Designed miniproteins, single chains, continued (2). Designs and how they scored, part 43

Each design is a single chain, and the fold is of that chain. pLDDT is the mean over its residues in the fold that is shown.

## One batch from the design tools (miniprotein)

Design m5565
Fold by ESMFold2-Fast:
Structure m5565 (fold): chain A 73 residues (1-73)
Amino acid sequence: MKIDDVEIDIALADIEVAMLKRIAEQTGNEKLKKAAEEAQKLVDEAWRVAGTDPQKARELIEEARKKIEEALK
């Protein structure tokens, strides 16, 4: 089972969100701030369900990454 893969994906997304928050705070970029807040909620939910529903955790991380990508356009 790919439980370790899911946990690694969540951890990487958590780092990405933390970096985005830092950039948003330093630049005052409201678009990045909102994306970071939304992505953080998805990452937090992914951590909560990772042990019981790895597929749902992956879907949440994909949504978080999509929000980050859209904010960086």
Scores: mean pLDDT 80

Design m5566
Fold by ESMFold2-Fast:
Structure m5566 (fold): chain A 80 residues (1-80)
Amino acid sequence: SEKEKAEEEIKKLEEEHQKKIKEIDERMEELSEEAARLLADGSRREEALRVLEEMRELDKERQELEKETEEKIKKIKEEL
């Protein structure tokens, strides 16, 4: 049935999204710890700022992934 196929596709998209978010969250935690360490060393402030910029890029990627997944799920539901 088309409904069952759509539900399976949505589930796969949600599982893929959760996996990607987990990878981003784990990288964010690593970068957060690195930034804290670098900020504690006043001589490495510029390096710390670069790490914080990477964290901002990852946060943007996280938000874009959420929007893309929502749009894909909405499209599948609308085609039912």
Scores: mean pLDDT 85

Design m5567
Fold by ESMFold2-Fast:
Structure m5567 (fold): chain A 59 residues (1-59)
Amino acid sequence: GRKELLRLIGEILRIIGELFDLELRYKRGEISEEEYEKRKKELEEKLKELMEKLKNLEP
């Protein structure tokens, strides 16, 4: 339903924001390369999962 669609969009936007923040922190030297790569992989995997769920809700 519409509430599920809005929830998924909200989660996707949150993950995109986290990825953007992570990239900025890494470029500023606030995060180690190891932590950056690990968190980036986790966020990209979550984003892929949410995008698949969104695709399944669209006719």
Scores: mean pLDDT 82

Design m5568
Fold by ESMFold2-Fast:
Structure m5568 (fold): chain A 73 residues (1-73)
Amino acid sequence: MSITAERIEKLVAEGKEDEAAKLAQEVIDRLMSSEKTRLEFELKELQERLAKDGSPEIKEAIEYLQKRLETLE
């Protein structure tokens, strides 16, 4: 993280604003994609657990993760 921030700062200082913006966007896109993929995987596992168990706690966890995914679109 620190190394990437230093690279972005150097690009801005050198007047390469387009390259700095592109690098920043790539980092954001990777973080968003990773978070969404992780939440989708967790949701699938909880859905399979609910099918076997039927626990109210599992159902509540599924509803929470579904709302989280909706906020990420």
Scores: mean pLDDT 73

Design m5569
Fold by ESMFold2-Fast:
Structure m5569 (fold): chain A 85 residues (1-85)
Amino acid sequence: KEYEEAAKEALEVAEQLLRVADEAGRGELARVMYNQIKQAIKEKNYKQAGNYLLGMGIEARRLGRDDLAARAIEASNKLLEIAKK
């Protein structure tokens, strides 16, 4: 269903964002954010998951990964829309 697909996409893009941050020497904060996203999704706290994913996307943009930043923002928006329902 819609929320399961949104959660899967959020976890997949968050894992890619964590890998990019680790390669740039910024993995410590990204790992904390990734774990918060995983926990929030397990708790069905899609608002919190979306907010952490947006934060990781902003850092990806700062690292020159506009492609992953755009994907993270889109996934975050989907989670935030689910949270409104």
Scores: mean pLDDT 81

Design m5570
Fold by ESMFold2-Fast:
Structure m5570 (fold): chain A 73 residues (1-73)
Amino acid sequence: SAEEAAEKAVEYAKKAAEAAAQGDLDTARIYGKKAKEYLDKALETGSEELAKKALEEVNRYGNEAVRNAALAG
């Protein structure tokens, strides 16, 4: 469902940030791709309210992942 896709997008975005913090940039990239795939599914399925909340959380963790990756590299 759109709600499950939104939840998975946030879950993978958080995992990407955590992997980046550990210096595992390959795993961070994989989780980042999964976060985007699930976010796109949530947006496409018409769950606009849930998708907006997921987008905000994905962007928050995405910014954290970028900062963590820069510090690790």
Scores: mean pLDDT 79

Design m5571
Fold by ESMFold2-Fast:
Structure m5571 (fold): chain A 70 residues (1-70)
Amino acid sequence: SAANKAQGQASAAAGAAAAEAGDYTAHMVTGWELRKLGLAPEAAARAAADAGKAGDSVTAAQLGREIANS
């Protein structure tokens, strides 16, 4: 849905900011592994949306970081 897409983009922006702040290594490894599975953008976006709906902003931000830099 449009709401899930917007939430994924907001989480991606937050993830990008976190990556810029310094935790680039962990995020790059996770993004690479998801890309290797061939499901990275959709799987990460879905998981981020689900985490956001559950109120888990930490997980949503982490997955947004993976989306932003995948």
Scores: mean pLDDT 52

Design m5572
Fold by ESMFold2-Fast:
Structure m5572 (fold): chain A 68 residues (1-68)
Amino acid sequence: SAQEAIAQIQALLAQAREAIAAGDVETARKLVEEAWRLLQQAQLSSEQLLALMNELGAVKREVDAAEA
């Protein structure tokens, strides 16, 4: 369901931020990539898609900054 997909994506993004805080940038990157794959497969409303895209983009920027 859309709700299950949203929950899984949000959990992956939260885990990615925890991995960044722990210094495990490689794991954080993989978690963001998995979240992106789930987002592409999910049947979401435009509002839900925009919100998750914004959150994923924010976490991806945090991963990119941590790799620099």
Scores: mean pLDDT 87

Design m5573
Fold by ESMFold2-Fast:
Structure m5573 (fold): chain A 70 residues (1-70)
Amino acid sequence: SEEFEKAVREETLRRAEEAERAGLPKEAVEGVRLLAEGKYEEALSLSPEALEIAREIYNEAVMEAVERLK
C-alpha cells in the first residue's frame, strides 16, 4: 500500500541518517538512501559489503514499518 511504502521510505531515511552519524561507511549509507528511493538497480551496483550493510538497515526499517501499521 502507499501508506506502507511511505512508512518504509521515511524509516529507511531516518536510519540512514543514524548510520551516517554513527560513522558507518559512506557507500553503505548511500546504499540505504538508494533503497529508500526504490533505486534497487543502482544499489545492486555497490560493493557486496556496502550492499549487505544497506540491506540489513533496510530490512530493519521494513520490520519497524510493519509493527507501526498494526
Scores: mean pLDDT 84

Design m5574
Fold by ESMFold2-Fast:
Structure m5574 (fold): chain A 76 residues (1-76)
Amino acid sequence: MEAERREEELAERFEELVKNKEPVEKLVELLEELLRLAEELGDEAAVASVRAAIELLRNPELAARLQAEAERLRAE
């Protein structure tokens, strides 16, 4: 379906932005688009995941903690 195709395209674009370390503002913008599509599709799991990602990106303290944890895991 058209909406599912769009959701897949947005997910791929989001991965590309993360890989390129684009500004948080652009990441949140794509996640908000993905959230809208997930809500239209009734995909509660996707809605929960996208909302969590937006919260982490909008909260610098949580983002900093995740970055520190990721660096620790990468070093091991």
Scores: mean pLDDT 71

Design m5575
Fold by ESMFold2-Fast:
Structure m5575 (fold): chain A 78 residues (1-78)
Amino acid sequence: TERRLRIRLAIGEAVAAAGEAGLPKSEVIRLTSERTGAPRSAVSRALDEMVAEGELVRTTGPDGTEILRLNPAALPPA
């Protein structure tokens, strides 16, 4: 539970740091795995959960790259 929360927070931080341009899915997974020590599979699952919950928006770029952005409708913690 704590590890899952840590992974989700790290994903949110990485995507937030990229701003409006967003961050490629591969980079989100790489950075989060590097920061948390979590397996890429665990990061990928947490990322999919965040997209399903509306915390992140997933789009496909013209080269087929998946780009993650913060959902502008989701309010950040105060």
Scores: mean pLDDT 77

Design m5576
Fold by ESMFold2-Fast:
Structure m5576 (fold): chain A 68 residues (1-68)
Amino acid sequence: MEETEELIERARELLRKAAEALDAGDYAEAQRLVDEADELARQLPPEDPARGVLEIAIAVLRIALSKK
């Protein structure tokens, strides 16, 4: 089981890569990276404020991916 800080760092790195993929128009890669970051964020304790921050970032990227 990973420590909380390692999960947060990995999720942040995945979200950074997802934002870069989204900016490049690589929607499939961005979606995969967001999904992977979401899985890591869900492994954080519910009371961890970092989980809430990550969930907001994930939601923002998912909204951007869903634009028409």
Scores: mean pLDDT 80

Design m5578
Fold by ESMFold2-Fast:
Structure m5578 (fold): chain A 64 residues (1-64)
Amino acid sequence: MTMEELERKAEEYDRKAAEARARGDLKTAIEYDIQLAMYRMQIAIDKLIEKIEERKLKRLLEEL
């Protein structure tokens, strides 16, 4: 999954959680909050991997 897709899904769940709270549907709001937290963690992991891959690419280009 791309970073853009992960960020889009995080934003969707944040909005849906807010809407559920506005309706008084706390159970649904909590479930959306959990999904949001999971996507936030995945985004953080993907950003770390991206930085590692970027460093590897620079080293490969230098050895050419």
Scores: mean pLDDT 79

Design m5579
Fold by ESMFold2-Fast:
Structure m5579 (fold): chain A 81 residues (1-81)
Amino acid sequence: MEKRKKGEELAKKGSELENEGDKLFEEKKYKEAAEKYRKAAELYRKAAELYKEAGDVLGATAAAIAAVGAEINAELAEKKA
C-alpha cells in the first residue's frame, strides 16, 4: 500500500505549509501566506488522488476537504494583500 503512505506524506507536508501560511497571515505577510496556502492545497489534492487510488475513501475525503480549506485561506490572503 505504497500509494496510501505517499498520500499520508503529502498530506503531512500540506499541513506543514498550511501552518507556515497561518504564521505569515498572522504577521500580515498576506502575499507570502497565499503562496503557502496555494502550495498546501496542491499537496492535499495530490494526497486525495493517492488515497483514492489506494481505496482509502476517508483519507481521500479528508484530504479533499483540507485542499478546499487551503484554497479559501489563499483567496482570503490574496484579497488582503
Scores: mean pLDDT 88

Design m5580
Fold by ESMFold2-Fast:
Structure m5580 (fold): chain A 59 residues (1-59)
Amino acid sequence: MIDPKTLEAEIEIALGDMAYSLGMNELAIEHYEKALELAEEAGDEKLAEEARKNIEKVK
């Protein structure tokens, strides 16, 4: 069963990707930071690393 926080983190990454594609870099970072927090709470290291990479990419 997928942890609800893992699913929410995946949704936040998708929202960050959408914001980034629209040039809304600050909004993209906010979504990726939320995804990182949720992934860390869920103990999903892969998802946390993905969120960190996306934050660095947008900076």
Scores: mean pLDDT 83

Design m5581
Fold by ESMFold2-Fast:
Structure m5581 (fold): chain A 71 residues (1-71)
Amino acid sequence: MKSDEEILEELRKKMEEVFREARKAGLPVSEIAQRLVELRNEFLEKYPDLSDEVVREIDAYFDRLLAEAEA
């Protein structure tokens, strides 16, 4: 089974890919946010046993990408 660290890295890579593609397509920040939320929720449903620490890191990374999208 995948470790929490492996799951976190997989999610980060997918979030970066979605973010890059959406930004390249000129999508509004609200739609970029929606896609990132859907991806995050999909991973949390798939891996319900993730530690609170890893969930906090996911949320921090999500916030960072949203801030970058608004810049």
Scores: mean pLDDT 78

Design m5582
Fold by ESMFold2-Fast:
Structure m5582 (fold): chain A 100 residues (1-100)
Amino acid sequence: SLLDKFIETLDKVIEELKELAKKEKDAEMKEELELLIDKIEYVRDLASSFSKDELLEVLQGIVEELERLAERAEKRGDEETAKKLREIAEELKEKIKELS
């Protein structure tokens, strides 16, 4: 189902962000990654209550947050984290296009 694909997409993003947070040595970046993970997990728990359009808006919001964090990581000299966040954002953009 569409809902199952959305949940699978959120679970994949959560997994990748959790791996990134575990390796993160910058305490501020780690906190921001953990806050984003918490937000996505909260939305995942509510996913069945959302319409298709609301779920797509959520995914787009996650893309924007990932790109914002990537820019912040780059400005802090954390190039590997910035690169990984951009990779996750690009994969999510393609998934949004597929699900739209």
Scores: mean pLDDT 87

Design m5583
Fold by ESMFold2-Fast:
Structure m5583 (fold): chain A 93 residues (1-93)
Amino acid sequence: LSPVQALEAEIGVEEIAASIDLFTAKKYLEKGDLDNAKEAIERAKKHVERMEELVAQLRAAGAPDAMVADNERSIEGFKKEIEELEKQLEEKK
C-alpha cells in the first residue's frame, strides 16, 4: 500500500464520520435538541480539521493535483454544511 493510498483511505474514514455527525446534527435540530446538535456539529468540525491535515500530507506525498483538488472540494462541501447547521442552531437559541 503506497503512502498516497493509505492517506486516501484515512480521508475516506474521516468523510464517513463527518457525514454521520452532520446527519445526526440535522436530526437533533429537527427534534429541538440543541445541545446534542451542537455536540454533533463540533465532532463534524474535528473530522473536517483532520481531513485538512490529511490532504496537506497527501499533497506532500506527491498525490496527483486532481486527487488533492477533489478532496479539497469535499472539505469545502462539509464546511458549507457545517456553516448552514450552525446558522440554524443560532436561530433556534
Scores: mean pLDDT 89

Design m5584
Fold by ESMFold2-Fast:
Structure m5584 (fold): chain A 85 residues (1-85)
Amino acid sequence: MLRKMTEEQQKIVKEAVKKIHEIADAALPQLSPAQQRELVAVAVGESLRIIGEGLEAESEEEVRKAGEEAIERVEARVAELLAAE
């Protein structure tokens, strides 16, 4: 079984995905059903993006930066949806 990502890169990706899920889960009870669907779609999309970037990344720093940017985008969407209430 051949892996494209190093174990450390996989760890960074998993940590970022976990944080995205925690941010989304905390916001869901405060949102309408339509906003919940939108937030879940964003969280899933950003999680898939960081997995893809992790597979193509040449360094742990590149994966970490991609994860931080994905988390920031999810946090920004949560703030936007909460403000739209």
Scores: mean pLDDT 80

Design m5585
Fold by ESMFold2-Fast:
Structure m5585 (fold): chain A 69 residues (1-69)
Amino acid sequence: MEELERAIERTLRRSLEEAERLAKEDKEVGERAREAAIEAAESARRNLELLEEAVRAAEEMGRRITERF
C-alpha cells in the first residue's frame, strides 16, 4: 500500500509541475491540468483498495485534458 500511495503522490507532483509549465504558456490550460491532476489524485486516494488502477486512470485523464489543448 505505501508504495502505491507514493506512486499517487509522485504522479500528482509530476502532473502539478507539468501544469505549472503549461500555465506559463497558457494560463487556462495550466489551470485545467492542475484541476484534473488534483481531482484524479483525490479519486485515487478514495479508492485505496484499487490504488494501482486509480493511478493509471488519473494519468490517462490528465493526458486527455492536455491533448485537447
Scores: mean pLDDT 73

Design m5586
Fold by ESMFold2-Fast:
Structure m5586 (fold): chain A 97 residues (1-97)
Amino acid sequence: MTREELEEQLIRLYQELLANLDDEEKVKELSERALELEAQLRAQLDPAAQRALLARAAAEARAAGIGSDASLEDRLAAHLAAVTDIPLAEARARLAA
């Protein structure tokens, strides 16, 4: 599977998770699948590239005011940016689409 295919699958899983927050069983299933896709995306990068992405995503999240009390949507957008190299603003737009 290509990196772009993994990114699209992760975005769809996050959208499904946000649409089904009231279904505890489905949230657990989708969260597990998202963790698997995140691991696959990270495995495509060397450790230095992974650290650079995490640092940039963390800086973008801080600049946007995304902390522990942020909405689930904002936290998922920050996670998406950290594993896909998609800028935070684009990650938010893709999750909303």
Scores: mean pLDDT 79

Design m5587
Fold by ESMFold2-Fast:
Structure m5587 (fold): chain A 94 residues (1-94)
Amino acid sequence: SAPSVTIHYPRPQSDEEAVARLEALLEEARTWPPAEFATYVMVMAHDAARHLPKETAIALLERLREALLTQPESPAVRAALAYLDATIERLRAE
């Protein structure tokens, strides 16, 4: 497995602050190659499935799946989508 990446979700002071931070992250991710983005998403999905409550993990994985669908088709993106679908199915079966 890839090394675990800890994503910090600091409590924002306001929804506007959270939106501004997300916009900055989306601008940064826009410059990433699809394969790098897909790899990052898979690491986040793996970490979320292990550390978050089931319902929270499923919601996050569905958000990541939506983000992957906005990417150009590539083998890495397709592999990440398959991984997310399998992980969501597994969590729902638990």
Scores: mean pLDDT 68

Design m5588
Fold by ESMFold2-Fast:
Structure m5588 (fold): chain A 65 residues (1-65)
Amino acid sequence: SVEELVKQAEDALSRGDFEKAAELYRKAIEKAKEMGNEDLANKFRTLAAQAYARAGKPAEAAKVG
């Protein structure tokens, strides 16, 4: 579920695993798209971009956000 992906991403952020958090938010984007919820998908794009930036991956952040 989207809620489980978000919880796993938050847990990854709390551990400093920013790349894992970004991957989990990316999966949440796809789930939101499948649900037809573009607003929710855009929110997850922002979160994935922030997580990639914190992981030291600005190129990946730019592609997602």
Scores: mean pLDDT 85

Design m5589
Fold by ESMFold2-Fast:
Structure m5589 (fold): chain A 66 residues (1-66)
Amino acid sequence: VDEEEVERLIEAGNEAAAQGDLEKAAEYYRKALELDPENRGALFNLALVAERLGDEALAAELRARA
């Protein structure tokens, strides 16, 4: 696990979400999870983005893993 790369991806996702680009935010969080599948921060933040995009099933799955 590249901890610095995971942190960078989560930060990029947070910036995209702050700008209202939920699709871009989801992409960055998914990349972080590819490197660290159990990263609780990325799981939780992706769940929030999924909920805001209307994907309640994905949000529920991610919350269960976080």
Scores: mean pLDDT 82

Design m5590
Fold by ESMFold2-Fast:
Structure m5590 (fold): chain A 56 residues (1-56)
Amino acid sequence: NKKKIEEKLKEIAKLAGLSEEQVEAHKEYLDTLSNEEALKLAEKGLESVKKELEEK
C-alpha cells in the first residue's frame, strides 16, 4: 500500500501545485499512520483537490 499512497500524494501535488517541501512533510506524516488510514487520508485529499478544480 505504500506505493499507492505515494502515487496518490504525487497526484495531489500535481493538481494542487504543492511544493517539494510540502509533499515531503505530508509523506512524513502519512508514514506515521497505518496503511489504511494513510490511504484514506490521501484519497480524501485527492477528492477534495479534484472537487475544487471542478468548482472554480
Scores: mean pLDDT 76

Design m5591
Fold by ESMFold2-Fast:
Structure m5591 (fold): chain A 57 residues (1-57)
Amino acid sequence: SMEDIEKRRKVIEEELERWRKRYAPTLTPEQQAVLDRRIAETRERIDKQYEELKKKL
């Protein structure tokens, strides 16, 4: 269902944040900034893909 797709997207978002927080202590501030940027780019791409998927249902 549409609600299941939205829930899955939020689960992925939470997993990305948990991954980031888990590895933050092992990274320099510069590496952390790169990681945060790439996570943001990944979130934007995933959001676009989920919106396209929802439109096709």
Scores: mean pLDDT 76

Design m5592
Fold by ESMFold2-Fast:
Structure m5592 (fold): chain A 86 residues (1-86)
Amino acid sequence: ALSPEEKLALLKKQIDESIELQLKIYKSLGFSEEESLTLIIQILTGLRNEVKAQAAASTDPEEKAVLAKLAEYIEKRIEELKKKAK
């Protein structure tokens, strides 16, 4: 079984890789940088809200803590992307 720190690190890595992959897909489809950033921010906002809801609903203290920290990480990524979107 993975530790809470290992689970969180793996989930953060998956989020980062998913952002990078999605931006490459949008670029290959001819989306502008601004359009691509706007679309990924919308996707991440939905994901953040769902992760926060799952954290609130969880009865497992370990799972609740990991999901809450994951939601905070997604929010950090959203704010970084907003700065790049201009």
Scores: mean pLDDT 86

Design m5593
Fold by ESMFold2-Fast:
Structure m5593 (fold): chain A 75 residues (1-75)
Amino acid sequence: MTPEEEAEVLLKKGDEALKQGNYDEAIEYYRKAIEVAPEGSPLRVRALAKLAQVYHLKGNDEEADRLFAEAERLA
């Protein structure tokens, strides 16, 4: 499995957890996707944006805003 393929699988697992309302599990998968995804890749940008979305849904707006800014910078 390439780093890109691994990041795609982790993003999909995070999306499934998010759909189930399991925000903490979604955060764990999206963080792993960020770690595995190559720097500057569209997958890393997507993982950052999804992680920001989950933090916003949990009410952690400061962390969400920082992650959205990082995703925008890389896009």
Scores: mean pLDDT 83

Design m5594
Fold by ESMFold2-Fast:
Structure m5594 (fold): chain A 60 residues (1-60)
Amino acid sequence: DERRKAEELVRKGEEYLELGKQGDERALEKARELYSEAASHYLRAGDLEKAREALRRAAA
């Protein structure tokens, strides 16, 4: 299920984002990658709004 895969990637991205907020630049890069991949899976699931949210997080 593409939506479940996207949700798992968002969860992992949130974990890495928290590490990035603590000053781990590599974790911040990983979070952006995970959000970008989550957006791709949301697009395949037909969830355009969730895909846009994930892309916005990847850009932040």
Scores: mean pLDDT 82

Design m5595
Fold by ESMFold2-Fast:
Structure m5595 (fold): chain A 63 residues (1-63)
Amino acid sequence: SLDPEKVKKLQEALDEINKLLEESQKKSLEIYKTLSKEEARKKIEEMQKELDKKVKEILEKLK
């Protein structure tokens, strides 16, 4: 069996990452509906860079 404390930290990290991914997906859909194709791509690229950075920070805390 896994260490309960380690499992709790993993669960919290996964929940945080899943929440970020869900929010990013919802925002991306709204952007595609409201902006031109080129403007949407640029804004989504910026959002993806921010998301990637936050995910990496969460994962680093697990090390």
Scores: mean pLDDT 82

Design m5596
Fold by ESMFold2-Fast:
Structure m5596 (fold): chain A 59 residues (1-59)
Amino acid sequence: GEKLEAARRGAEAEGEGLKIASGAEEYTAEVERVGDDLVITATGGDLTVTRTVPLSKAG
């Protein structure tokens, strides 16, 4: 279903988000719990990156 696809995409894209956050610009990260998933939003200037991580991988 869509939740399984979102979790998979979130886990795959986590590396991309970390690379952006570690770049020349500093990003602010927010974490929100949605069911059994963590939604991580990193915002810097006009760029926003959102990733979904399953709690079983985050904890």
Scores: mean pLDDT 58

Design m5597
Fold by ESMFold2-Fast:
Structure m5597 (fold): chain A 99 residues (1-99)
Amino acid sequence: MKEELEKLAEEVKKIFDRIAEEFESRGYPDLAELVRKAGEKIAEAIKNAKTPEELRRISVLTTALFLLAVGALYDDSPETVERFKKAVEELIKEIEKLL
């Protein structure tokens, strides 16, 4: 199980790194850094998860961030980008509570 969690953590980090690169290419370097930071914190939380409940919460938060990221990449209006930035900042705070 732990080896599978480490692999999952690496894959999740790579997904968010790719999302960050896309935002950077669109002229949002500060948002790209926040997305990279979120991916790193999620990966660490996955590796440090000790209970099924912790993994479930990490899964919910990760899925929510991924869907918001996809939405912002589809509609990169200033309003959508600002909303996504605030969501990423809040998610980082929630994930840090699990570390």
Scores: mean pLDDT 80

Design m5598
Fold by ESMFold2-Fast:
Structure m5598 (fold): chain A 74 residues (1-74)
Amino acid sequence: MEEAAQAGREGRPEHVAPLIEALRDPDPMVRHAAAGALGRIGHPEAVEPLRALLGDPDPRVRRAAAEALAHIAA
């Protein structure tokens, strides 16, 4: 895993941006899905928005953010 972060560098910024916007959606199901998708993508741009989601009022969203961060940070 100590290699060039090519996927992270050019890893779908067009998909990351709308997913980061979806993390602010009023629907917790949308925020949960967006957090999961960001974790699967593993894009470093998602780290700070996902960290903010750790304080989300919905426990499912908080869990999805924590799982996504674990995948990105590992």
Scores: mean pLDDT 73

Design m5599
Fold by ESMFold2-Fast:
Structure m5599 (fold): chain A 68 residues (1-68)
Amino acid sequence: GKSKLRELILRLIGLKLRIIGLELDIERLKKLPQTEEVKEEIKKLEKEIEELKKEIKELEEEIKKLEG
């Protein structure tokens, strides 16, 4: 029923908010002196964003199947 769709939508919103937070962290780091430590931290955050984007695609496919 509608409860499963709601759960997936709420999870999707949560993942999108997490990506926004990570993108803001990257913007803050880019304003700092570009030391090796700062560059490594940016790369770690960018990798986490890519993993979250994959999870979002999987959730969007599940939502689409429930709507079809």
Scores: mean pLDDT 85

Design m5600
Fold by ESMFold2-Fast:
Structure m5600 (fold): chain A 82 residues (1-82)
Amino acid sequence: MGEEALELVREQAREAQKDPELAESAKLAAEAVEAVAEGDYEKALEKLKEAALLEARKLGIPEEEALEGAEKSLEALKKIAE
């Protein structure tokens, strides 16, 4: 079940990459999902933080809030991958 849920997240990331305005952020998110699948949680967190900061700059969200969101996203992906 975890792998099937992770594949759904991968499909959503691939669809987001087709949007030029979201392509860079979506690519970073996709790389984070693959890192979680490989068990490389350090790389996954780095990619999630990069994606979150990119979106935060575009949307005017505080950097600290974006980084907290990235950490929560990593914990959610870990639970999905279990």
Scores: mean pLDDT 75

Design m5601
Fold by ESMFold2-Fast:
Structure m5601 (fold): chain A 79 residues (1-79)
Amino acid sequence: SDEEEHRRQLLEDLERSKEIAREVIEEGEKRGLSPEEIVERIIRALREAGLDDQAEGIEEYRDIVGSAKETLELIKEAL
């Protein structure tokens, strides 16, 4: 079913996004990067992986709340 294939693709994209974000956060925190640098690196890594919708969602959330720290905490909560 097209609906089942679409759902599977969305779940696969979400799982890939979580893995990328987890790796970027772990490396960024290990290196002592700021929340601003970590969020920017997550956005960049997602775009490089072709996950533009997920990257745009993070950018929009950051712009709405006006805080990279709060954005990073939301991402961590979703992992």
Scores: mean pLDDT 87

